# Designs tried in a protein design run: designed miniproteins, single chains, continued (3). Part 83

Each design is a single chain, and the fold is of that chain. pLDDT is the mean over its residues in the fold that is shown.

## One batch from the design tools (miniprotein)

Design m11055
Fold by ESMFold2-Fast:
Structure m11055 (fold): chain A 102 residues (1-102)
Amino acid sequence: AELEALRAQLWAAQGEIGARIDELVARLEAAGTLADFPEIEVAPLSAAQVRERLAEIAAADLADPADTHAALRRLLEIQATIAEVIRSGDVAAAQAYLDALA
């Protein structure tokens, strides 16, 4: 089914996002700044906001711990948003968010 194929692609994207989160966590841990990472409340992002956050992450200077903190927060927001999209079962939403992740 179309929804099943879209969900499979979203789960693959979640795997890639999770790998990126693990990389940034390891960078902060090595820098000794992971303990300074605040507890975050993640609000659902629109597909346009996911695209914007991905562009911000791509522009981040990961040599700067503050930029790495910001990038980690953005990835966690995206991860929570995509989990909600998968849970919703909405085909149109799934397609829009996959297009944003491209």
Scores: mean pLDDT 79

Design m11056
Fold by ESMFold2-Fast:
Structure m11056 (fold): chain A 60 residues (1-60)
Amino acid sequence: KIIVRSTFSSIERAIGAALIAIGLDPEAEVKVEGNEVTVILPDTPEGREAAQAVLDLSKS
């Protein structure tokens, strides 16, 4: 499995990243705590795409 934990510049961006992860992989397990997002994903193409999207969004 893939586990991504990222800190975002705002709560709004954190929520946006969580929604994108679920949209890319419905199997995503997401926890949002303030501006911090933890996503647990299967090691599938969809899971890898969702993980990368969350990481890319955390850089903004």
Scores: mean pLDDT 80

Design m11057
Fold by ESMFold2-Fast:
Structure m11057 (fold): chain A 71 residues (1-71)
Amino acid sequence: TEKEAIEYNIEGAKLANAGKYDEAIECYNKAIELKPDFAEAYVNRSHCYEAKGKEDLAEEDFQKAIELKPG
């Protein structure tokens, strides 16, 4: 549900703030699966990919977030 997507995004942000980027990415993956138009989850996952040195994946997620916000 949309509520579950929001909850996964919040959990991902908490994990990212703790430096647990792999676990955060898993939460953002769930948020995006439940809500594919969730621009904020793409932005947050992009930041985690940057922190892990995965620049191409970070760029793809950031561009996706721009496309989704607001259309």
Scores: mean pLDDT 86

Design m11058
Fold by ESMFold2-Fast:
Structure m11058 (fold): chain A 66 residues (1-66)
Amino acid sequence: MVELIQEAVNAYIEYEEAKLAGDVEKQKEALEKMIEALEKLKELYPDSVSVQEALEKAKKELEELK
């Protein structure tokens, strides 16, 4: 559980760093990692509004890059 939260946070940091570098490929990779971790968290906590909102936001940002 804590590991999945840490993976999501680390992926978000990687995403922000990739944005500053202008590296679209790394931005996509970081968002995909974050989405994977958040989807696993959603399976464990399906009623968590925070997890649902974070997952929706990450998916939207990934779509904007495609």
Scores: mean pLDDT 78

Design m11059
Fold by ESMFold2-Fast:
Structure m11059 (fold): chain A 73 residues (1-73)
Amino acid sequence: MVTVSKEEIEKKLKEELKLAEELLKKTKDPEERELIEEAIKIIEEALKEGKSAEEILEMIAEFAEKHGFSIKK
């Protein structure tokens, strides 16, 4: 099983955020853009609360599935 340090997890999470921001720039549909922005805010707030990066990624995936939207890497 793969175990990563907090620093490595944070780095990966920042890379995921960068990809989400790029997806936001490519997305023309305003409803999808709002969903992506909300997902980014969820990540930022969870990081402030001290959630693990893995938990944050799961929260984003659940949020996207609930709204019928898939975030591509």
Scores: mean pLDDT 68

Design m11060
Fold by ESMFold2-Fast:
Structure m11060 (fold): chain A 67 residues (1-67)
Amino acid sequence: AEAQLAAWEALSPRERAVLRELAEDPAASNAEVARRLGLSPATVSRHVRGVERALGEPLAAVVGAEA
């Protein structure tokens, strides 16, 4: 959790918001996260990739969510 915690704190506010939504609801689709955050599904997908790169792990491994 050490590298993941440091990476989480280094995330942009929007990337952090996407990670928070997926941590709370790991089964949420990109469309559902987008609706909750007022973003497009494509924007959410881009932020998911940014989070995965920052954490060095697939988002599914971090929060048990489908990317």
Scores: mean pLDDT 69

Design m11061
Fold by ESMFold2-Fast:
Structure m11061 (fold): chain A 65 residues (1-65)
Amino acid sequence: MPEKYVLTRTRRVPADADTAAVAQQLKAELEAEAAALGAKVEYTSVRVVPDGDQRIVTAVATLTF
């Protein structure tokens, strides 16, 4: 089986930020990083966690070679 590798990007934003737009930006960044590695993005997941007056947006891409 091709080896699976995981890339993660996290961004802390104000609680009133557009987290959908932030998630799209993080996904684009992960896809660009995967392409630079010669890998294919198999799946991307996004998690948003409240943290006081902020939110933490985490995007995770699972890669295959």
Scores: mean pLDDT 79

Design m11062
Fold by ESMFold2-Fast:
Structure m11062 (fold): chain A 96 residues (1-96)
Amino acid sequence: SKELKERALELIEEAREALEEGNYEKALELLREALRLAIRLLNEGHIEDALEVLDEIIEELERLLAETTDERIRLEAEILLGMARIVKGVALLLLK
């Protein structure tokens, strides 16, 4: 779990760097990979680690959407944000 969480947070940091450079396509791809790792954390029962990663993904997707006007990138980001929010909802349900 620690290794999966650390790798997910590294991908999110790389996504932040890509956003700073205006490389929205790279940022989206890195955030998709981080979401896959968050889902793996959930499947392994590491719910709090998954929630931390999901919150970071959501924050960066919201930032990406604030910075870009490209319709295709916006659509992909909104889909990914929706998926991340659903996964977070499932994670929160598992804590109850």
Scores: mean pLDDT 90

Design m11063
Fold by ESMFold2-Fast:
Structure m11063 (fold): chain A 75 residues (1-75)
Amino acid sequence: SEEDEKILKEIEELVDRAEHVARTSTDPAQALAELREILSKIRELGNKIKDPKLQIKATALEMHVLALIVDLELA
């Protein structure tokens, strides 16, 4: 649906922001806080998607941001 496509686009924009934060961060604690906020927003948006194919895409994007958090926490 148009609504699901709009939600997925918002999730994609949040992922782009997460990648930028992870790449450019000079303050790991602040970066982690920002990434956790982004992850929370992605989860809330993903829960609103009704199309199973778009839900799978949203889940993959959520897992990507989670991986960025884990990498930063282990550094």
Scores: mean pLDDT 88

Design m11064
Fold by ESMFold2-Fast:
Structure m11064 (fold): chain A 100 residues (1-100)
Amino acid sequence: MRQELEEDIAGALALMSVAVAAIEAERTLGPETAAAIRAAGPAVAELARRLARELGSEYAAKVANELARRALEIARRVGTDAEALRAEIAELLAQAEAEA
């Protein structure tokens, strides 16, 4: 019961971290880049929920926030190339899932 609540909180916080990164990307890089970051939201949320089950919601939220921050850094490096951004975000998520 408490563990399910911690999973839901971690997932919600992960979606918020991704949303904040997408808003910043939209302001600085444009809507296609923002859409690519937002598309990663469900995967980051699922990873956060899994981490919360094993390591707690605080740690899961920190990891999700770090992933959102790194996605925004990738976006700033690749510019308006949303396809390259999506590919690099997929690699970032695959690495994070393998390390979890």
Scores: mean pLDDT 82

Design m11065
Fold by ESMFold2-Fast:
Structure m11065 (fold): chain A 59 residues (1-59)
Amino acid sequence: SDLDQAETYYLAGLIAEKEGDLELAIEYYRKARDYFLKAGDEEGAKKAEERIKELEKQM
């Protein structure tokens, strides 16, 4: 489902972020956001967007 894809990409983003790959983390969080939006999960989409914005400030 779109929600399962969103959760998977969000987790991949968290892993990439912990590994220090901020560019890859942002890519995964953007995919997670898009899938959360498709699933109608506005809270999940906002959570992913907040991660993207925070990481962009560090680049």
Scores: mean pLDDT 87

Design m11066
Fold by ESMFold2-Fast:
Order: sequence, then structure tokens, then C-alpha cells
Structure m11066 (fold): chain A 117 residues (1-117)
Amino acid sequence: SLAELRERIAARMAAYQGSDLAPGLTPEERERYRAMTPEEVFDEMLEELKKAGILTDEQVEKLRALYREAMERVGPDEALGLFGAALLTIVDLVEQGKSPEEAFAEAERAMREALAA
């Protein structure tokens, strides 16, 4: 479900940041995410959204390119925080009844505005 997908994305971000408040993850899964690079965490979140039919291959590649640019400007951890929030926004908008295309366009606009500031 979209609610379960949202929880998984939020839990991955929380686990990566060392939070014990990531519900739905085992202790072994939390340690796995803590050991991952920001890029690996981001790639797993993108693949989940692609498998759920929310992101296309073209949108995934576009987000990867924007993430690389963001890493150069703000560093990998801050970039992961920004883009993780954007992915959660996409899931929330789709759950509210917006099309995946509308949700992506809104999230992309917010990310580009944040990077231009």
C-alpha cells in the first residue's frame, strides 16, 4: 500500500540517521541502513517508488542527476534529507489522489527551488 511505502521510506531515512524510532524495521535492518552510504539509501528509495509505479525510469535518472548536483552543493547527508523529504511528498500527494506525474512535477519544483536558493 502507499501508506506502507511511505513508512518504509521514512524508516530508511530514520535508520540511516541512527534513530531508534524507525518503526517496522528489525534491529538487523536498522544496522544495515546505518552502514549504507547516502547514495545507496537514496537508490533503494528510488527503486521502491519505481516498483510501486510512482516513478518512471526517466524520472529516476532525473532525480539521480539532481541528487549528484545537490551533493556537490550541500554534501551527501543534507542532499539525502532534502530528496528523502521530496520522495515522501510524492507518496503523500499520490495517496491524496494526485497523479504520479503531478506529484513528481511539484516535488521537482520544490527541489530545484531549494537548490537555486
Scores: mean pLDDT 77

Design m11067
Fold by ESMFold2-Fast:
Structure m11067 (fold): chain A 83 residues (1-83)
Amino acid sequence: MEELKKEIEEWLEKHKPEAEKAYKEKDEKKELELKIELGEKLIELGRELAEELKESDPELAKEIEEQIKKYEELKKELEEKLK
């Protein structure tokens, strides 16, 4: 959990300048691209966490898998907006 937070925070910090620039410039395409990239990172980390928790906490693993499905659906909606 703590390691997952660190990876997300490091990703956000790395992409913060691009996100701020896109927001200031009202670059909707760049904002959508950054949201998609964040979604991909969250899905990837969530899958790793769910896999680790399968044996120790299967109920929490299932909740994480359900949340990943929601992020995958949101990502598809954002990708359609870019087309």
Scores: mean pLDDT 75

Design m11068
Fold by ESMFold2-Fast:
Structure m11068 (fold): chain A 60 residues (1-60)
Amino acid sequence: SMSEREIEEEIVEAFTRMTISVSLLAGESLEEALERAYRLVSPIDEEVARRTVEEIREEL
């Protein structure tokens, strides 16, 4: 089973991805969406924010 930390990281990752998706739906560029998500989420969990943004950038 997942640890409490692993569950927390999954939640923060999901929130980061949602923030990016909402920004894109609002008509922002990918770069703007990624920068906004990182700035919003990094105070909560910088490592997860950075990792998630990097993964999405690499997928495109």
Scores: mean pLDDT 85

Design m11069
Fold by ESMFold2-Fast:
Structure m11069 (fold): chain A 92 residues (1-92)
Amino acid sequence: TAAALELGRRILDAGKEHGATVTVRADGDTVTITLSGLSPTQATGIALLAIGADLDGVPVEVKIAGDTVTVTLRGLDAAQQRELQRLAEQAR
């Protein structure tokens, strides 16, 4: 969905601003964004973006593990998946 793509863009932008190590993996209809090297405040902020989107009906899951936030986005077509992968490469 357009909302899932927009959430993915916001999460990648936040990772870039925080200097996080970003990994993006596409599998079927899902994109998994993993952000590592985050402070607790940064990890919480990114998780709240995903939680807020989930409450608004965006198909997203979020997991926090220490300094790492993993966000799984669903309902993305192949073009939307490629766009998020492209943005992740440019965030380096």
Scores: mean pLDDT 81

Design m11070
Fold by ESMFold2-Fast:
Structure m11070 (fold): chain A 92 residues (1-92)
Amino acid sequence: MKVATVELTNVAPEPVPGGTPVTLVVRDAAGRELARFPTVTPERTLQPGEVVTLEVPVPDAVRPGDRVEWVETRDGEPVVVARGTVTGVRPA
């Protein structure tokens, strides 16, 4: 198991309130899903275009350059509210 540093930008037209339940999804460059797990956004509201940096536990297959998304369920539909990349990994 590793810890990944991820950098995510709010790509939704609306702010993401602090403490929002989301699913974090990690994909490789080919779009293959490497990880999917429930999480909660930081307690600060993220404005459209705002960037957040987080450390998250990930499987050993995750590498720098892998794609990261926050997915929120809105009106019963999964909506990608933030996108970014893994910027670094370290042993846990």
Scores: mean pLDDT 83

Design m11071
Fold by ESMFold2-Fast:
Structure m11071 (fold): chain A 55 residues (1-55)
Amino acid sequence: LDAEAYLARLEEAARAGDAEAAQRYGVMAHIAGSQEGRGKEYAARAREILRRHGL
């Protein structure tokens, strides 16, 4: 899977309450953010997801 597809899968799992998926989303969003402007949107969403899990 490319990064965008992988992030989409992780977001679905995180929304379902998977804390591990939320952590992985944060890592992948950080990598995407370092390579493209759209990654900043992913990073903002990752912070919200991580915050829900106390991370």
Scores: mean pLDDT 69

Design m11072
Fold by ESMFold2-Fast:
Structure m11072 (fold): chain A 61 residues (1-61)
Amino acid sequence: SPLEKLEELLERARKEGFSPQTIAHLERLYEEAKKSGDPEVAEHALKTAERLLQAERARRA
């Protein structure tokens, strides 16, 4: 599910040592998606998280 994928991305970001700001943003997206119970909110949060992950990796390259 999008929520499960979002949780996996958050754990991966923590393991890869992403910035505290990026981790905090990902945690907020996960909590909002979880509280909403709306699959569309979870899907939008996942797409936002994927963009944040790409941006962080680009900064570290």
Scores: mean pLDDT 81

Design m11073
Fold by ESMFold2-Fast:
Structure m11073 (fold): chain A 64 residues (1-64)
Amino acid sequence: SELEKEIERLKVLIGLFRVAIDSERMIAERNPALREELEKAIRELEERIKELEEKLKELEEKLK
């Protein structure tokens, strides 16, 4: 179904964004000069993950 496809898509996207956050945290630890910019980017990614997780929950409720 289209709902099942969208749920799978959202799960993949959330996973990819989490990997991106981990990578950016490691770069920020090694590069203090970039820390502020990377921390802002990490916060934006965390906000996007929250929105995707909220949407995922909404779609999963529709399958019940």
Scores: mean pLDDT 86

Design m11074
Fold by ESMFold2-Fast:
Structure m11074 (fold): chain A 70 residues (1-70)
Amino acid sequence: MSLEEELARRLAEEVREEVEKSEVLSEEEKKRILEEVEEILEEISKSEDLLKQIGLVLRLIGIGEDVRLK
């Protein structure tokens, strides 16, 4: 795995844990966030463009921060 893929997987696990622990997110919001995370992971694994992978990792960080602040 590339470093970007490893970081993305770790970030995805953190987002999943935050979503599961959240008492303020609706079930629909939880499903949407988890689906978006899975889509980003698939794009990272299929991409060989380093800049695109970095952009997707930054998107995962943004999702995690949004969930954490709720």
Scores: mean pLDDT 78

Design m11075
Fold by ESMFold2-Fast:
Formats: structure tokens, C-alpha cells, sequence
Structure m11075 (fold): chain A 80 residues (1-80)
């Protein structure tokens, strides 16, 4: 179903958020690169939230969005 596909996409985005954090902590990407990647993932989560009708999918997507926003705030503090 569409909600099952959206749930899998949320899981993929969460894994990508974790990978970006790991690459940044290991010094393999710049703060600017990390910010750009997180902004792209934020846009994807916002599009998913607009389409999602399942409350569990919405809750998972909102939690991932919150984690992305925290990451972006930390990167913005590092950038200026």
C-alpha cells in the first residue's frame, strides 16, 4: 500500500540521517555538505507528511523531521 511504501521511505531517510551524522563526526564531510544533505532529507520528509494518512507513519516521520531540525540547528551554530 502507499502507507507501507511511505513507512519504508521514512526508514530509509532515518538511515541516511544517521549516515550523514557518522560521516560528519568522522570528518569525511564538511558542515556545509552535511547541512545541504539534511536540508534535502527535510524536504523529502515534509513531502511524505503531506501524503501520509497513517498516524503511525506520520509519528515516525515527525520524529525523523525533529532529528533533522536538531542537526540543522547544530550545523548552523558551527557555520556562523
Amino acid sequence: SANEELAKEVEQIEKEVIEIAKLFEEGKITPEEAKKKLEELKARVEELLAQATDPEVKEKAERVLFKIEIGLDKLEELLK
Scores: mean pLDDT 85

Design m11076
Fold by ESMFold2-Fast:
Structure m11076 (fold): chain A 65 residues (1-65)
Amino acid sequence: SEEERRQQMFENLSKQAVYLVTELGVPLDEALEMVRKILRSQGWSEEQIEEALKFIRERYEEALA
């Protein structure tokens, strides 16, 4: 389904963002800005971009807990 595909995409984006922060030492805010720019260049709506970035932040916070 579209919902399942969106969830999988968000999980993949979260893994990439966490990798940038934990393995490459990129600050979280910079990693999120990079993701924002990529999604914007791919034609994602502002609402979809904000939803994706929120999901990534939540996954990162869960990983630190």
Scores: mean pLDDT 76

Design m11077
Fold by ESMFold2-Fast:
Structure m11077 (fold): chain A 57 residues (1-57)
Amino acid sequence: SLTLEQIELAVALYIREKGKITVEELAKRLNVSPETVKEAVERLIAEGKIKPEDVLE
């Protein structure tokens, strides 16, 4: 239901509001797989929009 672009936007917003967040919490909140969240996170890191340290295991 959510596009990867929409997931990326939501991930960036949650990190901005909470500082640090887990892949599991993001997957739960967005109703997507942890693998999809990891893909969005990798793209955001590659774009320089977030740091690897901002997303917890």
Scores: mean pLDDT 79

Design m11078
Fold by ESMFold2-Fast:
Structure m11078 (fold): chain A 87 residues (1-87)
Amino acid sequence: MSPELQKEAEVATYLIHAVVLNLYLSKENAEKLIEAAEKALALDPNNAVAYEILARAYKELGDEEKAKEYAQKALELDPDNEGAKAL
């Protein structure tokens, strides 16, 4: 990737981690996490952390089917992802 795209992907990952700490506290945060994770996946479609975040966000919204699908995808990319294993 170009240096600019790598930096944007890194910033998106840090932003996602910051917001994840508040996911279980707010349904509004779940929608923002989905947007951030989708943006991260547009830059890196194999980002296991972004799929884990989508799974957590959809679980918070009550969409158990999507939560399981994204958790499965995260585990396929990173079998040691603790958050996805918990879903």
Scores: mean pLDDT 70

Design m11079
Fold by ESMFold2-Fast:
Structure m11079 (fold): chain A 84 residues (1-84)
Amino acid sequence: MSREELEREVDVALAVMYLYLGKKLLEQGKFDEAVEWYEKAVELAKHDPKVLAEAYRNLAIAYRQLGDEETARKWEEKAKEAEK
């Protein structure tokens, strides 16, 4: 395993942890904080389409809870594209 492969695996693992934290913040009604962690997960999950799509779907949920349906729709569309 190369250093680049290890860095990608670490990034994906961190992205999954950030998704978990974001989901817990959503459960607590801390939607702005959840968005912050989901955006960090998106940056780390760029090489994993499934984790990236999950991050996008969670961003859509968080923005919808914030009342921003337009931004939520954009993230939902990105999630569909990431799974292709």
Scores: mean pLDDT 83

Design m11080
Fold by ESMFold2-Fast:
Structure m11080 (fold): chain A 58 residues (1-58)
Amino acid sequence: SELGRKIAEAVRLLRETDLPLEEIAKRVGFDSLEEFEKAFKKMVGKTPEELRAELRAR
């Protein structure tokens, strides 16, 4: 799905870069950070902030 591709790319950017979440949202095609966070949590089960914190703790 289109949404699935956008979220998969966002997960990659969270893992491979230190880009601000607003910039990641824009790069994967969301108009706002709020829309991105809502879609991400629905698909992944956690917020982008939570995933980034987990990745940085490892």
Scores: mean pLDDT 84

Design m11081
Fold by ESMFold2-Fast:
Structure m11081 (fold): chain A 100 residues (1-100)
Amino acid sequence: SHMETLRRRKKQAELESRIEALVQEANDQLDDLKAFIEFLRKHIEEAKKLTPEEQKAVLETIRRLLDIAKQVAQKRNDQELLDEIDSLKTEVDKLLKEIN
């Protein structure tokens, strides 16, 4: 219905604001890649408590941030950090598949 559409649009705007805040906070930690990964791990756990729609948006954002972290870790030849990033990406992909 039209009323349900308006409520969903408001919830979507609130979700977009939350995603923007997450991206901004993540960017502040990019110079310390280990702290950045711990930040993303915390937000993966917090995402599990959200609604399926919110969880999907947050996890898709985290997956993109993990791709950026992986490129940085590859340039630094940090194998331990690469393995940790790949593990988190696998967890995020599994969670995304479970969302319906």
Scores: mean pLDDT 79

Design m11082
Fold by ESMFold2-Fast:
Structure m11082 (fold): chain A 81 residues (1-81)
Amino acid sequence: MSESEKVARIVGLILRIIGSALDGDAEGAKEAAREMAEVIKEMDEELKKEALKLMRKVAELLEPEMPEVAKFIREQIEEVE
């Protein structure tokens, strides 16, 4: 997978996390977050830092409505770092 393909996949996964959260689907959001972490592990160092920053912002966005999903996202970030 090229770096451009990884970036496109990260964007798609962010949309999937948010969409699942809006539907009240905590497990779907967690699955998308886990997949996002796996893609980020394979990115170059500069893109990895930006992707992790976006992932942290998604967790902050979800924390008031779905704190369990936000916590899971933060755990996935720690696993990649």
Scores: mean pLDDT 82

Design m11083
Fold by ESMFold2-Fast:
Formats: C-alpha cells, sequence, structure tokens
Structure m11083 (fold): chain A 88 residues (1-88)
C-alpha cells in the first residue's frame, strides 16, 4: 500500500501542476522530486519512513508556496501520506 499511496500522491501533484502557473509548476515539481526520492529509497528505509519523508517534503513545499491553491494541494497530499504511514 505504501508504494501505491506514493504513486497516487505523485499523480495528484502532476495533475495540479498541469493547471498551475509557472511558479506553481516549479513548487509542485520540487515536491514531486522529494516524493520520488522517498519512493526510490523506500526499500532501504521501509514503507513507513518513506511515507513520513514524503509527507515532510510535501508539507515543507506547502509552507514555501506563494499560491494558496498550490499550498492547499500540498497540505492535502502531506495529510494523506501521514495517514498512510500511521496505518502501517
Amino acid sequence: MGDETLREALDRLEAAAAVSDLEGQQTLGVARIGLAVARLIKEKVGEEEALRLAAEFARTAAKASKDPAVAATLEEVAERLERAAEEL
């Protein structure tokens, strides 16, 4: 389930980027890189830690975002990833 949750989070951020301006696309792109790195190291750190790291990247990107809609999307993704980690 952890890999599927990370994939779904990445898909959600990609969809948000498609309807965002350039600055929103850049912020979402940085968050997507962080989530992709968490997914890449999942086998070494375990699914729970990978999900928590991915949530931290999304939360940090949300706090750095200048666009409230982009920030809200990143907060939603972070909350979902944190919830998935707690369910493991």
Scores: mean pLDDT 81

Design m11084
Fold by ESMFold2-Fast:
Structure m11084 (fold): chain A 64 residues (1-64)
Amino acid sequence: MEIDLRSLAGLSEEEAVAEIARRLGLPQSVADAALAAVRAGVDSATLPEPVATLVSMVRAAQTP
């Protein structure tokens, strides 16, 4: 599954979470959980899948 994370670098955390979740076909509940985790600074390694993957991808998109 190819996601262009570079196109997400200009988005807010909320917009990046929503876009990645939409492209992965994840439900809104997973996107909401991932956004809350990103805002709280939670380590993606402590989160259940698929929330952990979404959080790590959002962070990767925001850091070069």
Scores: mean pLDDT 74

Design m11085
Fold by ESMFold2-Fast:
Structure m11085 (fold): chain A 61 residues (1-61)
Amino acid sequence: SEAKERVRRGAKALLEAGASPEAALAFLTREIEELAQDRGLSEEEKEELIRVAEEAVREYA
């Protein structure tokens, strides 16, 4: 829940700062991949965070 909240907040902040939707999604996907490696997240948890990033970027763009 905290990770999803952080991802949504990050998406909004990046777009408000003038990032394109493509750049924002690429940045968030990279962060999620690094978090998954550092924390040993399951594939399901990683995919869910990527879905949250995609949805947030679409909604805030």
Scores: mean pLDDT 84

Design m11086
Fold by ESMFold2-Fast:
Structure m11086 (fold): chain A 67 residues (1-67)
Amino acid sequence: MSKEELEELLKRAEELARQALAGDEEAYKELEKLLKELETQEFENLEDEVRFGLLLIQLGILKAIQS
């Protein structure tokens, strides 16, 4: 995956997280799928690692709400 593609996917995941927190169930499902795909990527910078970590925390919160 290119650096540009990774940045676009992280931005999309952040937008999906906002939508899912607002109650969008389809955004939640798409976020979960996208984060599983990103889980296999090697991050070359700390900023992207932190962004991914925050997204995982948001997914965890969403899973708790869905329970």
Scores: mean pLDDT 78

Design m11087
Fold by ESMFold2-Fast:
Structure m11087 (fold): chain A 55 residues (1-55)
Amino acid sequence: MSEAQKVAHLIALGRYALSQGVPLERVRAALLALADELGLSPEAKARVLQELDAL
């Protein structure tokens, strides 16, 4: 899976978690940890956070 596809997948997962009532701070922490485990670049991690903050 490309890095762009990984970012899109994490954003979709984050949106789903927020829709289920998970607090934003917990979603951000979990997605950052998962992004680090998946080896995403700092730019890709910043993109995930920007998209969540834009909701």
Scores: mean pLDDT 80

Design m11088
Fold by ESMFold2-Fast:
Structure m11088 (fold): chain A 90 residues (1-90)
Amino acid sequence: MKEELAKEAVRQMQEAAAALVAGDYEKAIEYAEKAEEAAEKAGYPDLAEAARQLKKAAEAAKAGDLAAAQAHLEKADELARKAGDKLRAE
C-alpha cells in the first residue's frame, strides 16, 4: 500500500515536471499537489517536500520569477534524489 502510494507520487511528479517543461503551469501545479498528497500518505516526507518545491517552482514560473522557479527546481531535485536513494536502500 505505501509502496503503491509512493509510486503514484513519483508518477504525479513526472507529470508535473512534464507540464512545467511544456509551459502548462496550472497543470504542473495540479500534478505537484497530487504528488505531495500521495507522498504524505505514503510516509515519505522528503518526496512530499520535493513535490511541494516543484509546485512552488511552477507558481514562480507562472508569475514570471524565473530565478525563484530555478531555485525551487534545484531544491526539488535534491530532495527527490534523497528520497530515491532511501527507496533504493530499502
Scores: mean pLDDT 81

Design m11089
Fold by ESMFold2-Fast:
Structure m11089 (fold): chain A 94 residues (1-94)
Amino acid sequence: SEEVLEKAEELKRKALEALKKGDLEKALKLAEEIIELAEEALRRGDAELARKIAELALELYKELLKVAPKEEISRIIGLILRAIGLILDAELLE
């Protein structure tokens, strides 16, 4: 549980660093890896962990959205919707 959250935090840091360097594709790939960790946590019944990772991912996606070119906006919106859906599902499961 703690190790998975720590991995998500590290992926977020790496994604923000890639974004700072102008590597949007690397930042997006890392962003997708974070939401996959949240989806795996929820599938295993760890609703609290899934919510925490999805909230962390949502913060990153908001930063990506600020700098993304128009053609990548729909991909980022898709990630945002996935994160919101996971947060809602996790709240329902407690």
Scores: mean pLDDT 86

Design m11090
Fold by ESMFold2-Fast:
Structure m11090 (fold): chain A 80 residues (1-80)
Amino acid sequence: SLEEELEELEKRLQELAAKLAEVIDKVKPETLERLREILAETRRRVQEALAAGDYETMLRILVESTRRLIEVIEEALKEV
């Protein structure tokens, strides 16, 4: 289910975010800007879905956005 997929992705994101925090001073400004852009877009799309009462679309947005955050962080960690 989307809920189970989101839970697993959130767990992975938390693990990667902790690793990123340990090397934050070595992270490129462009990477931080990319993460900020993804979060801003996610916030906008989630707010739109919630305003429409479309909870399934909200879950799909969160799954997609969490995957994108994971990819960006994994790439950043490879540079360290």
Scores: mean pLDDT 88

Design m11091
Fold by ESMFold2-Fast:
Structure m11091 (fold): chain A 78 residues (1-78)
Amino acid sequence: SLLEEADRIIEKLRELAEQSRAQGLTDVARTAEEAIRDVEKAKKLYEEGKISPSEAANIITAAMLRVVGALEDARLAA
């Protein structure tokens, strides 16, 4: 389900944020933490019937793309 998928994404983002903080990748950690907040908000709005499954998926996708961008920026800066 969308909710179970969102929960899996949140857990992976928490792991990424923790690993990134430990490595001094502050921008990646911050972006992952912001992505967690966005996914949690999308999950809540979807559970409350305020947004469609497609709208929730779009929010989650946008959050994940920001994380990918932060990881790519960190790779290029290294």
Scores: mean pLDDT 89

